# Ledger of designs, part 40: designed miniproteins, single chains, continued (3)

Each design is a single chain, and the fold is of that chain. pLDDT is the mean over its residues in the fold that is shown.

## One batch from the design tools (miniprotein)

Design m9362
Fold by ESMFold2-Fast:
Structure m9362 (fold): chain A 86 residues (1-86)
Amino acid sequence: GDPVEIAKKGTVDLLNRALEALDQGDVSKAGTYARMAYDLADRGGTAGDEDMREAARYAGLAYEAIKQGDVEKAREYLERAKEAAE
């Protein structure tokens, strides 16, 4: 398979897990998955993929929102990161 498409799918899967964790009230787990999604997307963006660069930006913003306890803002940023990676 195409390494870029595999990385995009992996990013979406991690973002979905972060959203599921927020739905379950597990803010710590959501932060872990948001950071993992950021790391994967950031590598793709550094490799020249614009969608992955945008996904990394929003995943990073989601992680900061989680650290600040702003669950609704975190959800919005996770959704935007997912849209960018899809």
Scores: mean pLDDT 88

Design m9363
Fold by ESMFold2-Fast:
Structure m9363 (fold): chain A 90 residues (1-90)
Amino acid sequence: MSAEELAREAERLLREAERTGDPELVRRAAELALRAAGDLYLAGRTEEALALLDEAIARLRRLSKNPALREAAEEAVAGLEAARADIEAA
């Protein structure tokens, strides 16, 4: 899958997680977002990688207000923030 396809699938899974309350969808979305951002960064598309991570982090922070998703969303935010910091430090 291209980075753009991974990002779109992550977005779709986050929308489904918001609808269903399924924390597994949050975990899968975070994994795909990390992979998409990594692929964009390696392709020299650093601004797009950071924008993708910022959008995903903002969405996950909203989802963390749902008790069913809170633990998965908070763990995902921590992972995405760490990846964002690594990209900015490079």
Scores: mean pLDDT 88

Design m9364
Fold by ESMFold2-Fast:
Structure m9364 (fold): chain A 100 residues (1-100)
Amino acid sequence: APSPEEQRLAYLQFLLEFNEEALKIIEESKSKEEAIKNLTKLVDKKRKEAAETFTPEVAAKFDNALDGLLEVAKSSSLEQLRIWLEWARKEVEEALKKLA
């Protein structure tokens, strides 16, 4: 069975992958509406992957975070969302360094 450290590492790597894909969608989108549509598809994909990969408790935590992200994406600018995602990526990278 994976250790608690291995489970945390897998979750942080999953968050990093999600963050990279979300930033790419923002960069490649021609409008806020296109970005929201593609982010919603990414969120739906990642929710399914998390449910198959993690415990129900960890998957639920991720699901709640994604609901918050989509709410921010709909209510704020793409530039604000990009800044937040870049900050979140750095936080995940620092957490990964502390586990090594």
Scores: mean pLDDT 80

Design m9365
Fold by ESMFold2-Fast:
Structure m9365 (fold): chain A 54 residues (1-54)
Amino acid sequence: SLEEQEKLLKEEFGITLEEARRIMDRLFHGPKTKEEIDELGRLSRELRERARKA
């Protein structure tokens, strides 16, 4: 699932941060449809979880 992919990306961080930032930027500045809003929520939740651990 998309959520699992985001979790794996953040846990490993083997992929560049630029790629993760690009996805976030698209969701923030791109067309915010209902599905895009859902994706934004999941990304925000994952980012918050990471900040909580730090």
Scores: mean pLDDT 62

Design m9366
Fold by ESMFold2-Fast:
Structure m9366 (fold): chain A 66 residues (1-66)
Amino acid sequence: GPKYTLRVKILSETRAVATLYDESGNVLATVEGEGANAEQWALKAATEAMEKAGVDGSKTRVVVEE
C-alpha cells in the first residue's frame, strides 16, 4: 500500500494547499499555491511538496478536498 498521504485542499478559486504526511502522520512538507486557477496551483503545490520531501508519487496516496 502507499507509504505517504498527500492532502490537497482547495481553499478558494485562487488558493490551494498541499500537505504531505508519512505513515505515522508526521508532516513532511507543506506547499501553498495561489493564482487564477486553484486546480492548476493545487497540482503545482502537490508536485513541489513531493519533490521537497524526496518522495515517489507511486508510493503516495493523493486526496483532493474542495
Scores: mean pLDDT 73

Design m9367
Fold by ESMFold2-Fast:
Order: structure tokens, then C-alpha cells, then sequence
Structure m9367 (fold): chain A 69 residues (1-69)
């Protein structure tokens, strides 16, 4: 039961990280094609998504550690 929940948390985290990193790459591409002002906004969004991805990994690891008992 706990093993199945741990697997689900890890899969959801992997899916979330992939989604966020793809979004970050998409906004970086938009920044390169945009005006300087719009590009700055898209780069900020990209950095936020990368930070969210890192946080998603850390939260998933924390939840897994809590469930390993």
C-alpha cells in the first residue's frame, strides 16, 4: 500500500518536472523571438518554472521519506 503511494508520488513528480521544464524551454524560445521587454518577461517565467520544478522534486522526496516508515 505505502509502496504504491510512493510510486505514485514519484511518477507525479516526474510528470510535473517534465511539464515545467518543457514550459521553461518554451518560454526561453519565445523570449528569443520576442521584443526585449517581452523577452525579459518570458525569461522570468522560465526561471520561475525551473524553480517550481526543483521544488517539486524536493517536496516529492520529502513525502516519500515520510512514507518509507
Amino acid sequence: KKKEEIEKIKKEADDTVTYLNNGAAYFEELAAKSTPEEGERYRALSEQLKTDADNAIKEAEKKVKELEK
Scores: mean pLDDT 83

Design m9368
Fold by ESMFold2-Fast:
Structure m9368 (fold): chain A 74 residues (1-74)
Amino acid sequence: MDSPEQTIAHYLALFRHELEELAKTLSPEEVRRLAERAIGELRRALQSEGFSEAQIDAAVAGLRAVFEEILARA
């Protein structure tokens, strides 16, 4: 596995854990607002680390999939 993919997986794992905990106390509407904020923050963080636009878009898609999973379980 490449170092960039490992870094992206690490960020997604951290966000997944925090989002699952927050989703237990938040409404679906609040979860969606948190999703857009978290996506924006992830994009900025990866841009700062020098990731390509394609890698950033893939990571953002992964984070969106996590939010859809959380909302589907609610």
Scores: mean pLDDT 75

Design m9369
Fold by ESMFold2-Fast:
Structure m9369 (fold): chain A 73 residues (1-73)
Amino acid sequence: SEKIQLAEQILARAKAGLEYAKKNKASAEEIEKLIKEIDEVIEYIKKNMDMNDPRIKEILEELKKIKEELEKL
């Protein structure tokens, strides 16, 4: 599914953002921006993708965990 491929790319970018923040000791402002971007893509997925798809549910849970990790930095 093209939508699942997009969701996978969104997840990969969020993971890259978290790794960037950890490696570069990102500022509080940079972390807040990354959190906002994750919130925006979560809302996009909820509005545009099948929430009953197990992989979409898994991607949303992984995005939530990435957000929680950013909040701990």
Scores: mean pLDDT 87

Design m9370
Fold by ESMFold2-Fast:
Structure m9370 (fold): chain A 73 residues (1-73)
Amino acid sequence: EEIEEIKKLVENSKATADRLAAEGRYDEAEAVLLITIGILKSILPNLSPEAQKVAKEAIDELERHLAEIRARA
């Protein structure tokens, strides 16, 4: 459940950010990724150990994606 929710959140966040970036709306794309990273970091201490691993990987993935969007802006 937790892991599925995290994966859906990450997928939706990346898809939304990519769409916004494709439209030239880089500030909004960055904001979407930052908000999602913030949510994941805020819930991290309350997750199960397995979900924590998934959330940490998700944060790393979103931070890499954010850097890519920032480089294109």
Scores: mean pLDDT 85

Design m9371
Fold by ESMFold2-Fast:
Structure m9371 (fold): chain A 117 residues (1-117)
Amino acid sequence: SVVLTESGGGTFAEGSSLTLTAKSSKPLSTFGVLSWWRQAPGQPRLLLIWSLGEMSALLPESIRGRFSGSADDAANTAYLNMTNLQKSDTATYFQQGVDIENNFAVSWGNGVQVTVV
């Protein structure tokens, strides 16, 4: 019932910066948790960052100091800000939301491909 739409993917140079966006069909306050995930070829989905209200955490050490999350509640949009891109950042990136109004239903976006060359 919730649609999450990621955008901002493409092909990027190593060392460059990129912001991914995820637009929600419902207010961001709908979600108990919003999180960013990635899946590299041949690898499982990896949790990158989660947010719960004003709290957020970056999980993998390899992205600390390079990635950050932000949101614009008025625009129903969450952001993943990525700096100093590495070839190892090549993956499909997904937004996940947990809809607390809909019995904690988990919604996933379709993902956007990021390729670092």
Scores: mean pLDDT 84

Design m9372
Fold by ESMFold2-Fast:
Structure m9372 (fold): chain A 79 residues (1-79)
Amino acid sequence: SMEEIEEKIKKAEELLKKATQLLKQKAPLSEIQKLVEEARKLIDEVLELARKHNDLKSEMTAGVFEIHVAVLEQVIKKE
């Protein structure tokens, strides 16, 4: 449903914000990685639901979050 998509988007956004804040605070990489993995799972679920319902706006939002996840994963990998 549209409500389910919105909720998953909000949760993914909060997880990515928290991961970014923890990275800035030099928190353990394992903790940051867990948040990034949880966000990636939610983003994948949003993409599946958005495509099923032809929700282009949510699909585009998930695409932006995928880029953010990729950047965070690269930063973690280089540490």
Scores: mean pLDDT 86

Design m9373
Fold by ESMFold2-Fast:
Structure m9373 (fold): chain A 80 residues (1-80)
Amino acid sequence: SEKKKKEEEFREILAKSFIEAGKLANLPDIGKKIAEAIKNNDWESFKKELKEFMKKLGLPDSVADELVKAMEERLKEVLE
């Protein structure tokens, strides 16, 4: 369906964006892990790796947790 095609396109763009963000932040392995989690609908790995990414960028744990939760909620609305 058109909706599934749009969800797949968005998923690919999002995965590529995290790969590029990881390269720019000098954290390429974490960026790739986030991208793989997005492609595989692995929300547990997505949250874990995204939190680690944010913490390595210098964000406090509480802020990282809130941003990860907000990101998961918004992405689930688009991808489900």
Scores: mean pLDDT 83

Design m9374
Fold by ESMFold2-Fast:
Structure m9374 (fold): chain A 79 residues (1-79)
Amino acid sequence: MERSALVTGAVSELLKITSDEQAERLAQAMGDFLLANPDASLDEILEKIRRIATEELGLSEEQAERIVEAGRRAAEAAR
């Protein structure tokens, strides 16, 4: 639940900044990451989102922080 809320929150925030195609790319990459890393902590998931946003989607560090913060807040609200 918390992990799903985190990814959903990050993707929803990304949709305000980018296209549906880039948001789908983040959702797909995070789905793959969570399947490969079932024991990943919330902090590890947030760092993976940051890396994908900056390295794969070409977003600025400021935009990546906004997405990460949205994911973190969604995960905290789901606790």
Scores: mean pLDDT 80

Design m9375
Fold by ESMFold2-Fast:
Structure m9375 (fold): chain A 66 residues (1-66)
Amino acid sequence: SEILKEKLKKGQVLTRDEVVELLKEAGVELPSENPSVIWLIKTLESLGIYVTPIEGGKAFEVFAIE
């Protein structure tokens, strides 16, 4: 979780693939090859990273880091 907080900033836009890669780098086990938008949001929130889905869930904007 600390590694992710150092890599990310408020206002940053991440693609779905970039979110998946960051979670893998943080040691998070994915539930499937194509996790749901809700799962990605909730998993990031559990790590202190708060995002809003944009582009129909193809990308995410970071609005808070705790």
Scores: mean pLDDT 80

Design m9376
Fold by ESMFold2-Fast:
Order: structure tokens, then sequence, then C-alpha cells
Structure m9376 (fold): chain A 68 residues (1-68)
């Protein structure tokens, strides 16, 4: 379904961002792209699991907005 495709896309992109979490440029670009309302400092304070969950949900909402 479209929802499953959006969720899978969001999860895959979030995993790529978590893998690059030590790069502030990557985190700033994710924020600019609407992946999260959190700052770089707030994202830095999260665990890998927490960061993955936050970015997956933010990207899911962003991708849904793009098709609504």
Amino acid sequence: SLMDEIEARARRRAEQLVAQRDNDVVLRNAIADGATDLSVAELRALSDEELLAVLTEGLRRRYLADVA
C-alpha cells in the first residue's frame, strides 16, 4: 500500500541518517528537509534507537504531507 511504501522509505532514509549521525552537516540538512523539529544538539543527545524512531516518524509525516 502507499502507507507501507511511505513507512519503508522513511525507515530506510532514517537508517542512513543514523549511520551518518556524527556529521553535523547531514543532521542540519535533515532538519532543513523537515525530518524533525529538534535541533542538532537535541538529536546529538539521543541514543541510536531514539534518533531512528524520531527521524522515521518525522520523515513519515513529511512524505505523507507531500502526497496529501
Scores: mean pLDDT 85

Design m9377
Fold by ESMFold2-Fast:
Structure m9377 (fold): chain A 91 residues (1-91)
Amino acid sequence: SLGSRALFAAGALLGAIEAIEDLSEEERQEFRRLAEIGRRVAEELLGGIDVDGIVERTARAWRLAFETRPDAREMLERARELAREIEEEAK
């Protein structure tokens, strides 16, 4: 479950960076850092699958969702919280 949560968080944050124009530079930096951590955690826990490809496809799906959905910001905050929890567990 941690590996799948890490994939979700990494993809969602990368999708948000591409879709949400009003993100601050500080938010973009945090999202890139958290996405990198999530990708590495997923790679370690879900060995034998194309983690980078899955993250890329997930980011593409989330980019579209953030562009089209009115609840995009709420979903982003959940992804951010999950990514921070993953960072804490990875320490």
Scores: mean pLDDT 81

Design m9378
Fold by ESMFold2-Fast:
Structure m9378 (fold): chain A 62 residues (1-62)
Amino acid sequence: ASISFSSDMVPPSENLTITFDDGNKFTTLDADNVSKFKGKKGTATWTDPNTGDIKTTPIVVK
């Protein structure tokens, strides 16, 4: 399974938190965890390593 981001920005795989619409959260996604949430929608939150800003984007697991 892969995560589809609904923004023009590709977040880093490190320090990524996914919050699903059903309330489940993952502090870091690996391939095994992503596969368990296939078809779910949520929001990805991460810290930009270049600026230190917290960024968010909608996601779907495919």
Scores: mean pLDDT 66

Design m9379
Fold by ESMFold2-Fast:
Parts: structure tokens; sequence; C-alpha cells
Structure m9379 (fold): chain A 100 residues (1-100)
């Protein structure tokens, strides 16, 4: 579903925004984690509602777990880089599926 893909893209962007707040704006780790866990809940609700394929769902879960690790360690440059590289990969995957 193109609607499901657009909603997943929105969640990826919202997840990146929380990571940006943690890394660039010194959002406290516990507040960042709470925001990410709320986004995780929205993602799992979308997976159930739209019957999102397992491979896509697993990639999104990996991205959420990386975001949680960054929230706990926002000064870890390697971890922050890994998150943004993964976010780019997931976004490109979703855009490719949208254009199919």
Amino acid sequence: SKEAILKLLELVNELADVVDEAVLENLPSEEAKEKIEKLKKKFEELVKKYNVPKDIAEKMRELVELALKVAANPNDEKLVKEFYEKAKEVKEMLLKLYDS
C-alpha cells in the first residue's frame, strides 16, 4: 500500500527528528527514549493495520533500536553515524517500494 509506505516514511522522519534533538539540542536521554518508544508503538500499530511485510518491519525495528542506542549515547559519533546511514538505507528502500 502506498498509504502505508508514506506513513512509514513519516515515522522514519519523526525518528530522525528525535535523534537530531538528542544529538544537536541536548534533549535529555530519558525524554528522547520516551519519544522513540511512542514512535515504536505507532510503527507496530501500522505493521498490524497494513500487514507490513516482515522484511520491512524488521528493518524498521532495527532503526528504532539504533535510535534508542543513540538516545542513551548521543555523544557516540560512531553510533550516531550508524543511525543516519541506516535511516538513509530504510528511506531509500521505502521510496523504491513507493515508485514500484
Scores: mean pLDDT 87

Design m9380
Fold by ESMFold2-Fast:
Structure m9380 (fold): chain A 95 residues (1-95)
Amino acid sequence: AEREERIRRAAELELAAEMAERLPEMLDAAAAKVAPSEELLAEARAQTAALVAQIPALRAQAAELRAAVQDPEIDELVARYLAEYEAALAAGLAK
């Protein structure tokens, strides 16, 4: 249903924003372990900065999708989907 798709899309956009916020720290942690070339690290940091620059737009889109859904429980549903997506990613990364 359109309502369910809007709620899922809002959660996906919030997950994307949250992941983008964590990318600089994750990149620095990974770089410390694998010691990549200075050129490759600079390129990865530039790409990370470009994704971080998109965070306000991603959050704005998520807010618009939430506002379009006339549901008093939408915040709870979005938080639930976000938690499920994060748990699935954590399980995949732990393997």
Scores: mean pLDDT 74

Design m9381
Fold by ESMFold2-Fast:
Structure m9381 (fold): chain A 90 residues (1-90)
Amino acid sequence: AETWREIAGVLEEAAKALENGDLQTASRLTVAANILLVATEIEEGDKEGAEKLRDLISKANEAVDQGNIDEAIKYYREAAKLARELAEKK
């Protein structure tokens, strides 16, 4: 599924932005990922996959809010990996 691969790419770029100290770009990319996730959940019907991905993105965002940048990077990468796995299912 193309949209799952797009979500994975956006989340990987969010992780890279955080590694570079660009919190504004990371925040913008996570908004984009959430918009794509809503669209993908409607199109693909994989509610369980979408919920797991949403949970990881939520944990990453909360880590950013708490100043735990290393944890946020970890969660964005885990979310990107999950999105790639969901893309490879077909």
Scores: mean pLDDT 80

Design m9382
Fold by ESMFold2-Fast:
Structure m9382 (fold): chain A 88 residues (1-88)
Amino acid sequence: MEELIKKTDEKSKELLEVKDDIEKTKEVIKELTLLAAELEELGTREGIIAAASAYVAIIHAYVQAKVDGKEEEMKKAIEEAEREAEER
């Protein structure tokens, strides 16, 4: 649990760092989506809160991309990352 929450927090921070690399951004969003799903599956309060934090990190990345004029690129990356996460 604690390790999974820590990994989610680390990936949320990485998402902000890779903002100029769309391929890396897509990879991190996919990893966060998978981590959020695992945290929700645990059914614990701490897990659900951590999963919500992962989704909030993705929303923050989207809002920042919108401000930077990269909304379409980010939206496409999020949609592709979600599709790839669902294939497993």
Scores: mean pLDDT 79

Design m9383
Fold by ESMFold2-Fast:
Structure m9383 (fold): chain A 79 residues (1-79)
Amino acid sequence: EEARERIRRAAEAVTQTLIDWLKEGKLSLEEAKELARRALDTVANHLISEGYDPEEIRKAREEELARVEQRLTEAAKSL
């Protein structure tokens, strides 16, 4: 699943960057969650515009966003 794979890779990259910024004190947990949501929305909309199945993309986005938010929350708890 090329579309799901692209969303997953984008989520992994965004998550790592945001966790690093949280640990460095560059942003709050709420700011990190907002940036993650916007980043994944951008990727999802781009993939839909490229012709991927909108329903599959939306499901993958929802799944990955939930995972990203969970990881961000856990990282913030360790600070």
Scores: mean pLDDT 84

Design m9384
Fold by ESMFold2-Fast:
Structure m9384 (fold): chain A 67 residues (1-67)
Amino acid sequence: SMAEEQEIQDLVDRLTAGTSLSEEQKEALREQALAQYQGFLNLGFSPDLALKMAEMILEGDIAYLEK
């Protein structure tokens, strides 16, 4: 839903706040995080678990891109 897409965008914006990442990199992370979230939903995870799992992957991706 649009509300779920906004939740993912807010998550990415929060986790990338204060990083040196470009707007292009942040946009790519938003697309990736949404795809991961939808993937977990397709595997039968609840929205709250899918969001938590997408967050964990996103944190790793941000750490990799930062250094």
Scores: mean pLDDT 84

Design m9385
Fold by ESMFold2-Fast:
Structure m9385 (fold): chain A 61 residues (1-61)
Amino acid sequence: EVDELAKEVQELAKKKKVSVDEINEWLAEIVDEIEEKYPGQPVDIEEFQKYAGEKLIEKLK
């Protein structure tokens, strides 16, 4: 579980004034990106959460 990463994303979103709707849109894009690269492959939830969190932090920089 990635509670610290989720907290960092939330704090950066507040600082950059990014809406929850924008975060959800970016998450949907990340999910689509993973499915395109690894169609039908089982995804480890922890690995997915880490990858998504890192991508969100990168977008919020």
Scores: mean pLDDT 72

Design m9386
Fold by ESMFold2-Fast:
Structure m9386 (fold): chain A 83 residues (1-83)
Amino acid sequence: SSLQRKIYLQMQVIALSASTIIYVKTKSPEARAEVQAILQEMLEQLKDHPEIVALIQQALAQTDPEEILKTVEQIQKEVRKHV
């Protein structure tokens, strides 16, 4: 349902934000892997939201933690349009 999707989007954005902040602070490969895993899960679940998909694909292609954080901030803004 649309309500369940809104809850899912909210939860995933919170998880993504937290993991990305950890990656920015630690610069660790393990933190990067966690961010990548969340992004890949979101990509599979949100295939019908092309604007969000494009931002997720951009974040997956990025290697710099600060660039990934900026893209994650854009994902948050886009998700807010749907909740």
Scores: mean pLDDT 84

Design m9387
Fold by ESMFold2-Fast:
Structure m9387 (fold): chain A 94 residues (1-94)
Amino acid sequence: MEKIKKAKEEMEKLGKEHRETLDRYRAVQAEAAAVYANGTAEAKRSGDPQLLADTQARVAALNAEADALRKKMIETNEKYSKALKEYVDLVKEK
């Protein structure tokens, strides 16, 4: 019984971590899109080359964070899938 409880807790923990990572990934992607759209529109309106450069730098930083989160999301999904299978296999035996 204890082994099944621990497997369930690990599965739930990994599922939550995966969901939180996915939510953060989506938020960063949305922020990058907004920064790009707003910054490029304002740069066109003002003709300020520094504003365009600043916008590109901010978007590059957000894209780098999104890439790191995408890799973490793949890892958390794989860990969750393994934990889910382990939990299901334990339940089938009892």
Scores: mean pLDDT 85

Design m9388
Fold by ESMFold2-Fast:
Formats: structure tokens, C-alpha cells, sequence
Structure m9388 (fold): chain A 90 residues (1-90)
């Protein structure tokens, strides 16, 4: 299930297995609902940021931000992603 891909991606990222984490987040995005897609985009953005791929991280954070807004996510989650976008923008 999509949630399992999200969790496997988090485990891979924690282990420094960035390419494996990206593959799991890609699967979560493909099969997930809007809530899971928002989390998967944010987490994939975190992986890209850690890899120094700031453009890809920014694109993923922007998609996560839009999805969190669309689903009326808690303000804390919306603000967290907005802060990540601001930090990458300098």
C-alpha cells in the first residue's frame, strides 16, 4: 500500500540510502491519495536537499505545499513545508 512505500522511503533515507528512498517515494506518489502524495513529495524533497539537488527539492516542496493546502492539512504541516521552501530560497 502507498503508506508502506512512504514508511520504507523514510527507513531508506534514515540509513543514507538516498536512491532507494527516492524509489520508494516515487511509488508512494504514484499510488497514494493526496495526503500521502503531499508527505511523499515533502520527504522526497528532503532527500534531494540532502543530496544537494536544491532545484529538485524546491519543486517537490512546492508540490507538497500545494497538496497540503488543497487537503486543508493542519497549519503546522503547511508552515513546515513553507519554511523549507524559504530556507532553500536563501
Amino acid sequence: KAEEYLNKGKEAFKQGKYEEALEYYDEAIKVGNDEIKAKAYENRGDVYAEMGKTGEAMDDYARAYGLYKKINAPQEEIDRVKDKITELSG
Scores: mean pLDDT 89

Design m9389
Fold by ESMFold2-Fast:
Structure m9389 (fold): chain A 100 residues (1-100)
Amino acid sequence: SEALKALEEALEHLEEAIEAIKEKDYEKALEHLDKAMSYLLVARALTRNDPEIVEKLLEALKYLNLAKRAIQEKDYEKALEYAEEAKEYLEKARKLLEEL
């Protein structure tokens, strides 16, 4: 599934962003958050007719944007919390998509 591939790419980039936050490489974290958001939007477009999956993807997108903003505001503890919350929603979306 193209949607599953896009979602797995989003998850891989989000995991890289989380590690970059932990390593205090905030430039790398922002780059990977942007890539995760790009792949998430592809997954969302491909799953438009699946409202439960779309709901999880929209929540993940919300938390990715909150994480990016937190980094820009130098609230790195909140950035990590938001990035991890985004990961939980992407993993829920992945599970739903694997069951289709």
Scores: mean pLDDT 90

Design m9390
Fold by ESMFold2-Fast:
Structure m9390 (fold): chain A 71 residues (1-71)
Amino acid sequence: LTPQEEAEILLAFGQIYLVLAKYSAEKGDIESAKESAEKARQLFDEAVRIDPSLQPEAEALKKELDEILKK
């Protein structure tokens, strides 16, 4: 894998954890939602570290995570 491909894969894994956070939050499982959200944020940060061009997309996804946890 190239670094750029690895960054894209990390961003995709982060999006999977974002979906899990949303599911857990809707179910009322706030602790699981927070754990999944934290993993998503870490994956987004790592993706941006490898490929800084992903920063705007990662920031939008982090904002979505914040909205999920606010509800």
Scores: mean pLDDT 84

Design m9391
Fold by ESMFold2-Fast:
Structure m9391 (fold): chain A 90 residues (1-90)
Amino acid sequence: MLPEEIKEDLEIFAESVVRAYLGEIDPEEDKEAALAFMKIRFELASATPEEQQAIIDYAVSLVEKIGRERGLSDEEIAKLKKIVRITLSP
């Protein structure tokens, strides 16, 4: 089961991925996203392979959810899901 703190960081990260794709720039939100990404990377570095997969799958599910809420197409969502998997993989 994922810790609640990392779930919040994953939500911030997933929102930042969708915002970046849409060309939306906000210095404060982008700073929070960078901090969230760093925390996620540190957690992944200490996680077991099973925990790493759970974290990545959760991030991918959040990007799909947020992408659909923001009106992205299935094709655009598939591209972002692939980017997230590559970005968070070792």
Scores: mean pLDDT 83

Design m9392
Fold by ESMFold2-Fast:
Structure m9392 (fold): chain A 70 residues (1-70)
Amino acid sequence: MKEEKERLIKELDEDAELARKMYEEKGDKEVGEQVVEQLERLKKTIDYSDEEKQKVQREVLEKMREIAEK
C-alpha cells in the first residue's frame, strides 16, 4: 500500500521533470501543458477503485507516449 503510493508519486514527479525539461528545450509549452493535464488526471484517481485507477493510468501513459512521439 505505502510502496504503491510512493512509486506512483515518484514516477509522476520524474515524468513531470523529464517532460518539462524536454519541452522547455523545444520551446513547445503547449505540449508540456498537455502532459501536466495527464498528471492531474492521475491525481484525481487517488480515491478511485484499483481497477479504475489502473485503467486511467494506462490511458494516461499511452497518451503521454503519443505526446512524446509528436
Scores: mean pLDDT 71

Design m9393
Fold by ESMFold2-Fast:
Structure m9393 (fold): chain A 80 residues (1-80)
Amino acid sequence: SNQQQAQQVYQQFLQKLDELKQQALASTDPAEKERLVQEMMDLYQQAQQQIASLLSPDQYQQYNGQLLDYVQQVVEQIAA
């Protein structure tokens, strides 16, 4: 179902976001951290668009807020 596909996209997003977070936190290069943050933002935009295409507006609301919150939390951890 479209809901199962959206859940798969969401899980893949979370896994990739965590990988990028770990790389950014391990990096000693500010320029590399900035590039990784940009990759996270691109990942968020792609996941948001894919999930929005699969779900009704009401269902989409459940994912949209969570996706943005996770990205914001990760970016703040990298910036600290």
Scores: mean pLDDT 80

Design m9394
Fold by ESMFold2-Fast:
Structure m9394 (fold): chain A 65 residues (1-65)
Amino acid sequence: ELIYLGEITGNGKGAVESIKESVESKTLLEEKDKIVLEAEHNGKKIKVEIEGSDENAKISLYEIK
């Protein structure tokens, strides 16, 4: 089950870099204009969907239960 946590608009590349450096994560999908990551923090799994290639990327967060 996916629980929607929120959406922001911002730097997609910066978001990917921050996640990969700060928490354990794996890439589920990487395409030109879409990256999907699964991150794990304190036993919780978070799905991060990043749509767009620059500072106007749509970043959506979901908790995986």
Scores: mean pLDDT 76

Design m9395
Fold by ESMFold2-Fast:
Structure m9395 (fold): chain A 59 residues (1-59)
Amino acid sequence: SPEKEDFVLPSLRERGFDRKTAEKIIEEIKKRNVTSDEEILKLLPPGATLEDAKKLKEK
């Protein structure tokens, strides 16, 4: 499994999100200073859940 190079977050690994995509989403969350799980979820690709949003917030 390309966990180190291709995936930044374990919660997104099974969905096939690459490292660049995950980092882009994390950076967007930080720039917008978004703390709401629902608002973070809207920044995630289709199929993401509130649990994925919480994991990104903790990262």
Scores: mean pLDDT 62

Design m9396
Fold by ESMFold2-Fast:
Structure m9396 (fold): chain A 60 residues (1-60)
Amino acid sequence: SLLEKARKIAEELAPLKYGVVPYRADPADPTALPMTDEELQRAVEGLEIAKKIEEERAKA
């Protein structure tokens, strides 16, 4: 599902401490509000872009 994909990408990015506003560090947080499918799709896209930026930074 999109939610599981977003969680997996977020877990991969969480230890990086990137300079943008950090994603929710604990995806198991029970206070997290549900997201719509559109919001989940946008979150996945954003996380994939962030991952690409970090990969490029690691190569530099």
Scores: mean pLDDT 57

Design m9397
Fold by ESMFold2-Fast:
Structure m9397 (fold): chain A 86 residues (1-86)
Amino acid sequence: SAAERAYVEAVAAELRAAAERLRAQATDMSGKGAPASAVTTLWEAARAAERAAEEALRDGSREMADRAKQTGDEVLARAEAVVAAV
């Protein structure tokens, strides 16, 4: 349905925006001399968010979009924990 497509696209857009923010944060932290492990975790979180967005768009179902959103929440929580620990 059009509503389902709009929802999937919205979730994918949010995940892509989160990936861009995580990459910007990784670059900023790297420039400030943060541990390589912290920077790597943020880059991996960004990649996971992008993959979740791609999977949601490829499948096109609300169920896959909901799973992708859950993945996004998990990678953002991990990123926040890593930033707080530095």
Scores: mean pLDDT 87

